Designed miniproteins, single chains, continued (3). Designs and how they scored, part 14

Each design is a single chain, and the fold is of that chain. pLDDT is the mean over its residues in the fold that is shown.

## One batch from the design tools (miniprotein)

Design m8460
Fold by ESMFold2-Fast:
Structure m8460 (fold): chain A 85 residues (1-85)
Amino acid sequence: SEVREEARRKLTEDLRGLADLLDSEEGRRLAEEAIRAMEAEDWEALERALTELVVAAAEKLGGDPAEARAQARGLVELFKEAMAL
């Protein structure tokens, strides 16, 4: 499905962008872990890695970690829905 391919591509780009924003070895590791989890359809591992990455990015930008956690969870749910199409 074109929709599934596009969703994977977009999430991969977003994860790499977050790693670039953090500009850290840990950020790069978390992004790679999230990409592997996405490819393996390991949604629990994806949510964990994405949550850590988004929270770290929010902290770097002076944002709210609780809001970042909620956003990461919402993004994983939307991605799961796209993968079910």
Scores: mean pLDDT 84

Design m8461
Fold by ESMFold2-Fast:
Structure m8461 (fold): chain A 73 residues (1-73)
Amino acid sequence: MKIRPESVTLNPQDTDEELREKAERLGFPAVLRYVDRNGEQHEVVVNSVEELREVFEAVRDDMLYAELVKYVP
């Protein structure tokens, strides 16, 4: 059986509450993928809503687009 990865789109303007709701739908651990203002893609593994919020707050001013992707081992 093959499990299809689940993902949720994130926006730089998402609030902490919106991030929490999106993360809750996907579950943890998850991979935060974002594209910076130079078009470079970055990936960060997050294990909680708190980690997601910390990373998102640090990068949102340089972020054009982001997705939260279910971690598949």
Scores: mean pLDDT 75

Design m8462
Fold by ESMFold2-Fast:
Structure m8462 (fold): chain A 91 residues (1-91)
Amino acid sequence: SLKKLLELLKELRSALENENYDEARKILKKINTEFSSSEAKAIEKALGKKAGQLTFATYYILNYPKASEAVKNLALRSLDEVIKVLEEKLK
């Protein structure tokens, strides 16, 4: 469900903003567990050009603490763009 994904992405963004990386990884694992490969393709199609933003945010969360503050801020903006696209699709 895109609605469930939207709620999980909002939780993920909050965890990342608060630098709670253990919680962010748990939420990311929940997202990966809840969505099958066919649902992943539907999500990619719904996000279009913004699909790369979700990939980047995922990469950052998995590779902290090697990332800089600037990269963290870019990951937060990437999640904001994905959240905005999903909110528009669910209107």
Scores: mean pLDDT 75

Design m8463
Fold by ESMFold2-Fast:
Structure m8463 (fold): chain A 100 residues (1-100)
Amino acid sequence: MKKIELKADLSEGISAESARRIAEALKEAAEELGGKVLKFEERELPDGNVEIVLTFEGKDGIVITITIIASKDGDETDLSFEELKEIAKILLEQLIEEAK
């Protein structure tokens, strides 16, 4: 069974609200690809940054964990939710293919 872990520290460029939108887009993309969401958690770090963790299992039993760290003082993303979801879907499909 393959496990993939990705960590994106976006604390210098992106707000917690934008990071939540990205995480929700990744979650919906994973579900649309037939994946099973195992974990979706948000927590505040001691420095005031926010950590969002998404874990899902693909059809082939590949487990992918994506961790996003964002700042409360970061910028909002200019991308729409639908644009974020399409990008997320392409990224997740590529990660699943590379894991074969």
Scores: mean pLDDT 76

Design m8464
Fold by ESMFold2-Fast:
Structure m8464 (fold): chain A 90 residues (1-90)
Amino acid sequence: DLKAAFEAGFEEGRAIAAASPSRAALDAALEAIVAALKPKADELLENKDTEGHKKLLAYAVGVGLGIAVATLEPAEAAAAREAAEAVMAK
């Protein structure tokens, strides 16, 4: 379920934001997540596992949104949620 993957990512993103004492620490955590997820995404695409790739993408979008709602101004957080929901609708 894409929703379950997204919700798991959202919780993780919020936890990362709460544990990050600065914007630089948050950016470093985001880079580490991207570095960890990219090889897995590439492997899923190489194996033509489109559903697995969609679930991983949903998780990644969830992480980004979780960070955004914890750290951004309310207007920016709302825009990030709208963008994330548009991606999930595909």
Scores: mean pLDDT 73

Design m8465
Fold by ESMFold2-Fast:
Structure m8465 (fold): chain A 100 residues (1-100)
Amino acid sequence: SKLEELLEEAVEILKEAIQLLGDALNEPELAAIQIERLDTLLDAYKAGKVSGEEFIESLKDLLKKLREEAKKLDEETQKKVNELIEKAEKLLKEAEKLLK
């Protein structure tokens, strides 16, 4: 579905942001754990264990946490992470429009 495609794209962008943040903060193991949790949550959504609304709320919570962590970065890296966050947020807003 278009909803699933938008959510999958948002997850991939969030993984990029998490990886970049993890590399910049020298926390690659924490980044790997967060990426694995995202994959698990996406699989749960696809299996019907989590609603689209619950999934989007979880991704929005993650976006807030990533924005706070990005404040610890140098200006150039912070800009790159924030651009990925903004792109993911835009996809989530489009996904919300497809919900009842």
Scores: mean pLDDT 87

Design m8466
Fold by ESMFold2-Fast:
Structure m8466 (fold): chain A 57 residues (1-57)
Amino acid sequence: DAARLRAEGARLDQLAADIAKVLERDRSTMSQQARDGLQAARDKAEAEGAALRARAA
């Protein structure tokens, strides 16, 4: 169902945005491993969101 795919894509977009805010806000207090992990999670959420939107189209 395209509506469910769009809703899931929007949730992943929100997750990616929240992770980006944490990376910007807490940059100076995070270890390199924590930064890399959050960056990977953000990239994964963006890629999954884009794939769901492509399927919904």
Scores: mean pLDDT 82

Design m8467
Fold by ESMFold2-Fast:
Structure m8467 (fold): chain A 138 residues (1-138)
Amino acid sequence: SLVEKAMNDPASAFRVRLALLELVRALVEDPERAVEIVQRFLDYLETSPHYSLEEKIAMLKGLYDILRRALELKDPERVKELESKYPEAVKTVSSLPELSQRFVDRQAERLAAALSVDTLAGMLELVLKTIEKYFSKY
């Protein structure tokens, strides 16, 4: 898997974790702009030459895992509703290996404490739409 390739290389794993840590910090520091910040991050991943394809896929997977768990901690029914709208995206991202559970859980708890259910749901929906756009004709 592309995620395993990135996360088994120490330098790539460090870059992936650093990017996600910086993103989570930005979201916690500016919760009112959280949806805009995630959209800009996703746009940057699509266009940036600074990350390999494997690193980009690992960052997208990590962001999905973090946001899904953050939303699940506050409203598990809202997770089910969003995932039912994007079944192909969920199938695709669920087939990818998970990042360190401890890392994901820690970042998810930070976001759950700082952000509303609606904001977390909006960010997760942007990630799911990005996954569908990447693997579909939307």
Scores: mean pLDDT 85

Design m8468
Fold by ESMFold2-Fast:
Structure m8468 (fold): chain A 118 residues (1-118)
Amino acid sequence: SAYEEGYRLGRRMAEEARRTHRHGLLLFGVEETPDSEAMLAALEEAGGVAYRRLYPSPEEVREAFRGAVEGLEEAGARLVDRGRTELEAFGEVVERAVFEVDGVRLLVEALLRAPRPA
């Protein structure tokens, strides 16, 4: 399930951060989410690790995000910040959680887009 995939990715991200001391980004989005390659590439260029997973529905994106947050917490990552923003100009809704483990920052985002105008 999307939740179980998120959970596994969250745990893995915390374990990789402890092993490598590299900052991480875990991005969940609906399949129509705009191309985030530039953001992922920028994080990797800065020595970070980035993972992206796309799902057919916003409900699956929310479940993957929930799983990742719970997986990170169970792996001992400390929640630093959590929020939700709506970018009205872009029709996007972003849910975000920032974790810290051994001085390494891990960002988890769920990108929920408004339905495409008919």
Scores: mean pLDDT 75

Design m8469
Fold by ESMFold2-Fast:
Structure m8469 (fold): chain A 80 residues (1-80)
Amino acid sequence: ESLILSEEEIEEKLKKNGWELVSKEYITFPVSDFEGLEEYARKLEEKAKKEGKRIVVVIVSESDTSVTLLVLEMRAKYPP
């Protein structure tokens, strides 16, 4: 099934590649609100691109009623 990366593994890779972590948040969505989850992720990615940031979203927990995501905002050390 899908590979879930740990928070610490992601942070370690980011540091090695010269990325700065701006923020991290855990966000939970009802399974029934899959369309809302997709819309949120799309808008978040669009906003990040405009601000010169990158967003990484990781599924960290799933239940029969909800999905919990880890959302990482990252900034390049050197702007493009």
Scores: mean pLDDT 68

Design m8470
Fold by ESMFold2-Fast:
Structure m8470 (fold): chain A 84 residues (1-84)
Amino acid sequence: SLVQGTQYLIRALDYANQGNVDQAQQYAQRALQLVSDNPQVSSYVQQALSSTDPDQIITYLNQAIDIISQQNPQSRDIYSQYIS
């Protein structure tokens, strides 16, 4: 589900913002399984998983969330609630 994938990406972003790289990558890995059919989103999630720098992880996760939110209205609504 793209909705569930978006929720996991947002949770990964929350952990990355807290400096918790381990939890951020665990949730990003779960999200990747749910967004694997979207090459652009998957590419950014894979880059986040390959990074050890929290700032880079945040950057890549934000790119993935931005793309999926632009493509899917339900994902956009979830992200809008998160940033409100």
Scores: mean pLDDT 85

Design m8471
Fold by ESMFold2-Fast:
Structure m8471 (fold): chain A 78 residues (1-78)
Amino acid sequence: SELAKEAEKLAKEAARLGQEASRLMEKAAAEGDKELVRQGERDRSALEELLEKYPELKELHEQAEKLRKQAKELIEKI
C-alpha cells in the first residue's frame, strides 16, 4: 500500500538522522563533553543542555522526532 511505503520511507529517514546524531554525540564526547553525553542518555535536563550546546544535534533530534511521529500516524491509518 502507498501509506506503508511512505511510512517506511519516513522511518528510514528518521533512522538516518539518528545515526548522524549518534556521530555528533561521539564527536561531542571526544571534545570533552563525554560526561554530558553519558548523562543525556538518562536525564532529560542533561539532554536539553547537550542540545543547547550543539545546535546541529538539536536540529537532527527535532527532525528525526518529527519524522517518527509522521511515520507512526501513517501506520495508524493502515
Scores: mean pLDDT 77

Design m8472
Fold by ESMFold2-Fast:
Structure m8472 (fold): chain A 84 residues (1-84)
Amino acid sequence: SQELRDEAYEKFLKMLETLKKYLKDNSAVDEAIEKVREARENGEEIDLFELLEEMLAKLAEKNADAQISEAFKELLKEKKEEEK
């Protein structure tokens, strides 16, 4: 359903914004955010998992492994607190 898809996109965008707080270079995250926003504006369906994989590959080029690891650790912590 469109409503469930919009909710998934909203949650994904919040996740990406959280990652930006903990990364030295956010270019890959900003690119992923724009792709989600463009898809929503055009009514297009995108594979969020494929987008995440693409973003992770680009993050590895611009950020230290330790920074990426810490950013995802903080993301998981914030998501667990949100779901409580």
Scores: mean pLDDT 76

Design m8473
Fold by ESMFold2-Fast:
Structure m8473 (fold): chain A 68 residues (1-68)
Amino acid sequence: MELRVEVTDVRPVSADEAEATVAVFASEAGTYTITVRVVVDGREFVGLARVTVAAGETVTVRVRLRRA
């Protein structure tokens, strides 16, 4: 099983929120829970998403991040 998670874009929304665009690839079909952590202007933001991926496919999702 191979799972790859790539953050392709991060957009600040407010002082306490950011939005990440994330590409998720899985070699096996399934529903995966991913945790996204990014640093914007020296502050850490974190979010979780559940993503359903078909085998060998990439799904792009937008994840709302909160200030950690």
Scores: mean pLDDT 81

Design m8474
Fold by ESMFold2-Fast:
Structure m8474 (fold): chain A 90 residues (1-90)
Amino acid sequence: MERAVELLRRAGEVAPELAQAFENTARFAETGSGEDAALRIGGMAESAQGLGHREATRLVIEALRELGRAAGPEVARLAEELAEAVERAL
């Protein structure tokens, strides 16, 4: 979880116009369930990609994969599926 949160904050440094949204997502991920965290981070990856923030999108994809590595198998599958879907759109 800590590494995923760090990557989300790094994404905000690269895309300052989305910094508040990434910080809100990081705080949600620290306090929410693994499934809810994966879905929220996935939504942020889609938003960053849609706005053309390629570097921030890559950091958020890494955050999804780090969340999956720290989580149980069910959340790990969801996180990887979301990461792959966004990566295909890059």
Scores: mean pLDDT 81

Design m8475
Fold by ESMFold2-Fast:
Structure m8475 (fold): chain A 82 residues (1-82)
Amino acid sequence: SSQSILDQLKQTNDDFLKQISKALKQGKVKEATKLLFLWIATQTEAYIQLKKAGASKEEIEQFDQENKQFSEQVQKLIKQGE
C-alpha cells in the first residue's frame, strides 16, 4: 500500500541519515557521497512504487516533505562537520 511505502521511506531516510552522519564524523567524504547517490536511487524507486500503487496527491506531498526534511538534515550534518 501507499502508506506502507511511506512508512518504509521514513525508516530508510533515518537509516541513511545515521550512516551519512557516521561517515561525515569520520571524515569519510567519499563514503558519504556514495550513500547520497544510493539515497537518490532509493527515492526514485520509492516514487515509482508510490505512483504504481495509485498514491493520492496528499501521499505524494508527504513523500516530498520527507525528502525535504532529509535534505535539510544532510545540510545540517555537512555544516556541523565544518
Scores: mean pLDDT 84

Design m8476
Fold by ESMFold2-Fast:
Order: sequence, then C-alpha cells, then structure tokens
Structure m8476 (fold): chain A 75 residues (1-75)
Amino acid sequence: SMKERRKELTDEIVKKLKEYSKERAAEMIATLRQNAPKLNDEQFSALMKQLADETLKEIKEKTKEFNEELEKALG
C-alpha cells in the first residue's frame, strides 16, 4: 500500500540522516580533541561554537536534500 511504502521510504531516509549526523558529530569531536591541548578555555569554546555551527548547517542542508528525495519518490 502507499502508506506502507511511505513508511519504508521515511524509515530509510531517517536512517541515512542519523548515520550522516553521527559521522559529522564524530568529525567535530575528533577535531576538538586534536586541538584541545593547544587551546585555552576561551579559544576552545570559540572553536566548539564554530564547528557546531558548521555541523548544524551541513545537517540542515542534508535534511533538505533528503526531504526533496522523499517528495520526488512520493510524487
């Protein structure tokens, strides 16, 4: 049924978005860990904010792409 197909496509997209978000978060954490010993608290907070903002932007853009993919698949 269309309801079942919609659920399957949504579940697949949610899984892809979760994996992408997890990978982006892991990259951010790795960058923070690498730089932590070189930075004071103020510099670390600034870097954390910058990387968090960049990561959120990337996730938002990917969410938009997946929403467009879902809309096209559902017609």
Scores: mean pLDDT 83

Design m8477
Fold by ESMFold2-Fast:
Structure m8477 (fold): chain A 113 residues (1-113)
Amino acid sequence: DEALFARARRLLAEIRDTVVALLTRLLAGEEIPEEELLARLDEIREKLREVKELAKQITDPAQRAELRAEVAELRLLLEALLELLKRTRPENTEALARIEENIELVREIEKLL
């Protein structure tokens, strides 16, 4: 459990850092190339899929509670990213769809915890 928990936390931290970096750049008024944005969102999806598989294997109630809190915080960050892009870049429908997919994957992880 400890090794699986530590890996899940590292992946969640990496995802959080990526989302925060995207939010920071967009709030600064940066023009993020669509291809770069899609690539970062695909990286997030792959890491979330791994977190989902790890979450199924973590049985310790305290570790599950801590991951649940971190996953909930990540959902709020992704929802903030979605709202910001809807407001600033509504034409980027593919990016919006990828973020919504990532939010749904986060919700699936929350249900497992």
Scores: mean pLDDT 89

Design m8478
Fold by ESMFold2-Fast:
Structure m8478 (fold): chain A 83 residues (1-83)
Amino acid sequence: TAREIILRAVREAIARSEGPAKEIAELALEGHVALAAGDDERAAALGAEVEALLAAHPEARPALAALAEEAARLARELAAEAA
């Protein structure tokens, strides 16, 4: 499914990252998974942790943007492979 391709691409991009951007992306992914499972309280708590880490590590923003671009690239490659 498109969701499985996106999640696989995001996990792969996170695995290639490091430092605060990796931690923020891991928490954001966990929050997305919680939200999709209907665990709104956990998703909200993880979202608050992501906001706090972004405030503490503004230097992580460019790395997070690069991670998002890499995840999008990987998702396109995985979608083409699945066709």
Scores: mean pLDDT 83

Design m8479
Fold by ESMFold2-Fast:
Structure m8479 (fold): chain A 58 residues (1-58)
Amino acid sequence: AAEEARREGERGAAGAAKAGTPAAGLTSQHGSLEMARLHPEGREEALRMAEEALAAGG
């Protein structure tokens, strides 16, 4: 449902943002969190992608 898609999108946004901004050379959890915050824009994109993937994927 729309609400479920939204929740999944939110989760995906956090994951996508980390995947896009995580330091490949860093293994610190604090570092990953800090980088995710530096790229809040990735949240919107991740949300959009998650929704589209869900709709397109069926």
Scores: mean pLDDT 54

Design m8480
Fold by ESMFold2-Fast:
Structure m8480 (fold): chain A 74 residues (1-74)
Amino acid sequence: MSKKESVEEKLAELTEKVSPYLSADDADELTKALIDKIYENELSEEEIVEFTKKLLIEILKKKGFSEEEIEKLL
């Protein structure tokens, strides 16, 4: 068993916090953008987490969340 936080665990935590505010379409866009970015641009684990946070911020901001609300969620 891995004792360190994996990318999967960090992404799961982020998505759990924001999942009530994401539609199925938002989740699909996020997943597709991540897949494209990871496999076409060969991101590191840390870069994947940071990129995911950026995408979530943009999606939530488009839905009307303030920067303060987004920081509290993430």
Scores: mean pLDDT 72

Design m8481
Fold by ESMFold2-Fast:
Structure m8481 (fold): chain A 69 residues (1-69)
Amino acid sequence: MLSDESIKELQKGAQEVYKATLAGDDEKAKKYRDETVKKVYEASGGDEEVAKLADKGLTSVYVTAKEKR
């Protein structure tokens, strides 16, 4: 289960990916996604499954925001 710290980092990262993608800055969105996945991985104590879920979630946010452009 995601820790409160992992959830907080994921929520912050999702907001930043969404904002950057809507602004047309795909490079910045990708950077925020990569950084957030790393932070969530560390906050979970090195849980690779949690990191995979974070990556999938952030990718979904990116795709959704890109389609709305």
Scores: mean pLDDT 80

Design m8482
Fold by ESMFold2-Fast:
Structure m8482 (fold): chain A 100 residues (1-100)
Amino acid sequence: MIKVELSGGGTVPAGSSVTLNAKASGFKSKIIRVVWYKAKSPDEDPEKAEFIGSKKFNEKGEASLTLTNLKPEDSGYYYAKAISEDGTVVYSKGIKLTVV
């Protein structure tokens, strides 16, 4: 089964930092990029999600994104999108971040 797992998030105070960790597995081709998106709800259309950032996966299929100087407006559902060399695209399950 091809999957992307996203971890991190939770409830944090304003001004803090969080790290979102993405792990991709089950791909037949090399995974070249991860893209993080932010949605307002867990059922929001991915096409409506806000682009947050992108990185390359390491050799183990892992990538992380650190968000710093968090504000209440950074609260939402964060998703990771993995893109493989053959054009396969897989989205993670969303994780919730709450900034208070």
Scores: mean pLDDT 77

Design m8483
Fold by ESMFold2-Fast:
Structure m8483 (fold): chain A 67 residues (1-67)
Amino acid sequence: DEITRAAAEGARAGLAAGGAAAAMSGKVQWFDKAGATGPEGNLQGALDAAAEGPAGARASHAARQGS
């Protein structure tokens, strides 16, 4: 709980500072280039989502609010 909160706060601060555009741009580029429907695209997406975990979900919410 405390760790997830700290991670979410850090991710949110990073996005607010300008990381939001970079993170969203990177994600979109990956999906557009290699995000085709299929096992490889699905695995890539799952891996990226797992790497960000709950902190990534919080960060994404902040980025969408800023866009």
Scores: mean pLDDT 51

Design m8484
Fold by ESMFold2-Fast:
Structure m8484 (fold): chain A 77 residues (1-77)
Amino acid sequence: MEEEIEKLKAEFDKLREQMGEALRKGNLSLETAQRLAREFAEVGNKFGEAINKGDVEGAKQALEEMRKLLERARQEA
């Protein structure tokens, strides 16, 4: 359990870093970047809640949503 939670947290940190880079370096409008950042933060909050509850499945679902948002940021650039 703990090792799996540590892996999920590491993936969360990686996705946050990658999204921050995509938003800074992308050819996105300020409005689009702010919208995507807000949506990403909302899903990040779901991840935090799942981790706090020990809900590994919920945390994995939140990470998948975060990956989809990162892909959208990259595609809209």
Scores: mean pLDDT 81

Design m8485
Fold by ESMFold2-Fast:
Structure m8485 (fold): chain A 100 residues (1-100)
Amino acid sequence: SASDRRIARLEAVIGILLAGAEFEIDLAKKYLAQGNLKKAQQYLDNARQILKDADEFIAELTKLAEQKNDQDTLDLAKRYQKKLADLQAEVDALEAQVAA
């Protein structure tokens, strides 16, 4: 169905976005270790934007899964929400280090 195709696309996009945010965070850590605060902040800003997009797609995935009573997709969405929260907390901690 169109909804099943949308769920599959959302899963793929969310996975790519969360991996992209991790990559940007790893670059921020590298530049922080080098004392390059401007580059570190640039990568943290990139990570925040990616995580914001991921949050919106996870919300859409959750809504579609609820409409379909799809427990496997709901459980996946909850795992994505936890990963999102963990990455957001890491960005917050790294931004505090840049500001210090």
Scores: mean pLDDT 92

Design m8486
Fold by ESMFold2-Fast:
Structure m8486 (fold): chain A 69 residues (1-69)
Amino acid sequence: MSEEELRRYISEALGIAGVTPPEEVAREVARELGISERTASALLRSAADILAGVPIEETPAGEFLLELI
């Protein structure tokens, strides 16, 4: 997945997070991206930074970079 595709997906997932329990959002993200729920949770915690243009490797999601690429 490209970083652009990932940023687009994060934006859509955050819209769901407003009405869905956080654990369910992480599970849906993990299923759709084919990654672990732990990686999905790190991605959601990093969402604001990633959308602001911070490189993924400089966020909590950077620890799971090999699952995201």
Scores: mean pLDDT 67

Design m8487
Fold by ESMFold2-Fast:
Structure m8487 (fold): chain A 85 residues (1-85)
Amino acid sequence: MSEEIKKRLARIEEEVEQIKKLAEEAKKLPKDEAVKVLSGLVQRLDGMLAEVKQIQADTGEDLSELIAKIEKALAELKEKLKEEE
């Protein structure tokens, strides 16, 4: 696997953790603002999930742990969105 891909995967892992923190901070916002923030974070995680799956397909590396981590974060954010409905 190339150094560039390794750096990208490390950035994705860091961004997932940052998104989780932003989702917790969104709970402090008014409902309408919280929904906008959480919806944006869901879109970002969906994009990252697609990218990691593509890297796994292209490289043959086992990225199932990172994929599971992103899927779990997505599920948690979608539950937060349901609470704001």
Scores: mean pLDDT 82

Design m8488
Fold by ESMFold2-Fast:
Structure m8488 (fold): chain A 80 residues (1-80)
Amino acid sequence: IEELLAKAISLTAQAYIDAGKVDEARKAITEGMKALKEKDVQKGLEFAERAIEKAREAGNPRLVEEAQKVYDELKKILEE
């Protein structure tokens, strides 16, 4: 779980950086570290979804694919 949460946070930060939003990437890391400490799977899904949206905006299909995989894995955890 913590590994998937860390990936979701990292991908979100990378998507913001790719979109030229470095300050938003820093905020995403800070908020994500709180979610990781709390093991908040729901927040992890929100981060992965945001990463997908921002990666599409930045035109990075590879990052969209990676974020989608993390989203799908976290969603399975919540649905079980």
Scores: mean pLDDT 79

Design m8489
Fold by ESMFold2-Fast:
Structure m8489 (fold): chain A 78 residues (1-78)
Amino acid sequence: MEVTAEVEIRKEGDYYVAEVTVTVNGQTFTGRGRGKDALEALDRALTDAVLQNPSITPEQARAAREIALEKLKEKGYV
C-alpha cells in the first residue's frame, strides 16, 4: 500500500495553519486545519482531508498521520 503525506505549516498571529496533501495509491487529497499549536493544526488538517474522501481507510489515515508527524518533527514543531 502506497501512502505519502506532505505538510506545509505556517504561523499566523497566535495560531498555526497546516495544509496536508495525502496521496493514497496515486490519488491525492488535501486538508487544511488551524490550531493553537502545530500538532493541533496538523490533526485538524488530516481530519479535513479524510472527511473530503471517506474511502480513506483508518489504516491509511494512520499511516498518513505518522508520516506528517515525522515531517513536523523535522521542522522542529514536535
Scores: mean pLDDT 79

Design m8490
Fold by ESMFold2-Fast:
Structure m8490 (fold): chain A 82 residues (1-82)
Amino acid sequence: DLLKAAGLTIAGDVIAEVRRLAEKYGLPQEVVDEIIREVRKRVWELTEKAKSFLELDNIYREVLRWARERVEKAAEEIKKQK
């Protein structure tokens, strides 16, 4: 399925960005693994509902925005505890 293949690509790109930001903010591996799991689940749910290729760009933007916010929130939480 072309839409599922595109979903895997979106997940891979978002996960790469999560890993990059996690390294920048010094997030513990447990938190990174949790965020990656959440990204995969979110991409899968959204791509399963997608009816056209045009929706893939919106899915990518939505998941990327959510993932960046999730990483920043985790970094802020750790910073407040330190």
Scores: mean pLDDT 80

Design m8491
Fold by ESMFold2-Fast:
Structure m8491 (fold): chain A 92 residues (1-92)
Amino acid sequence: PFPSDQEINDEMARISRAVGESNSKNLGIPELGESGRMFEESVRLISQGQTQQGLQTRRDAHLLSSEALKKQGLDDKAAVDEARAQQIEQKI
């Protein structure tokens, strides 16, 4: 048996929050921690059937991360998050 979609979503939410917190501390960018929390919320919204709201929250999380990274001169990393936000926008 494979993990359920709910189990996969819960694990992804946990990982997203932990990664955001780690990046916030390691890079000194508080907005990356906030972005991670928004990812966790987006997974919860999607798992509860609020798919459109969850996708909008995830897009906004990537945009927040991208803007914060640009302010620190990390343009290549910011471009990755910006591209992810654009991919999500296409699904909304």
Scores: mean pLDDT 78

Design m8492
Fold by ESMFold2-Fast:
Structure m8492 (fold): chain A 69 residues (1-69)
Amino acid sequence: SLEEARRLLEEARELAPEAAPLIERALKDLDQGRAAHSLERAGVLTVILGHEEAARLIQEALRLYLSTL
């Protein structure tokens, strides 16, 4: 669900505050129904920063988002 995707992104933001701007963009785009690209960007950044758990949460949020399309 979109509610679960939002929860996962909020948790990822707490785990990876350095990625907060991209995660916040994904949260905004989630509300607008246009989040696939911003979720991918946030996921890539968390991988680069070494935040494996945050990256996993963002990947699950992307999967949940795509299931609503």
Scores: mean pLDDT 85

Design m8493
Fold by ESMFold2-Fast:
Structure m8493 (fold): chain A 93 residues (1-93)
Amino acid sequence: SRAVATGTAVDEAGRRYRLVLLLTSEPVEPATAVVSINGKVVGEGTVGIRGDTLLVTAEGDPSLAKVGDKVEIRDLLTGRVFVGTIESVRAVA
């Protein structure tokens, strides 16, 4: 099973992004990012930037993402940290 969470995120410099987070029950390789929700690590995966969109895919329980939850994404390749809030969640078959 999978879930797509969308919301907003900011980096350490205050630049704003549209957050798109895919949580999947399958492994994400290579694991170059760590995703935390409400201060707890929920999964590992990848992070990428396309324009003003922060695209995150992580292996994790899709039910852990809820509207209003705070997300932290740490990019292990760059050391960058993004902090955001989930504004919508959709289950994907």
Scores: mean pLDDT 84

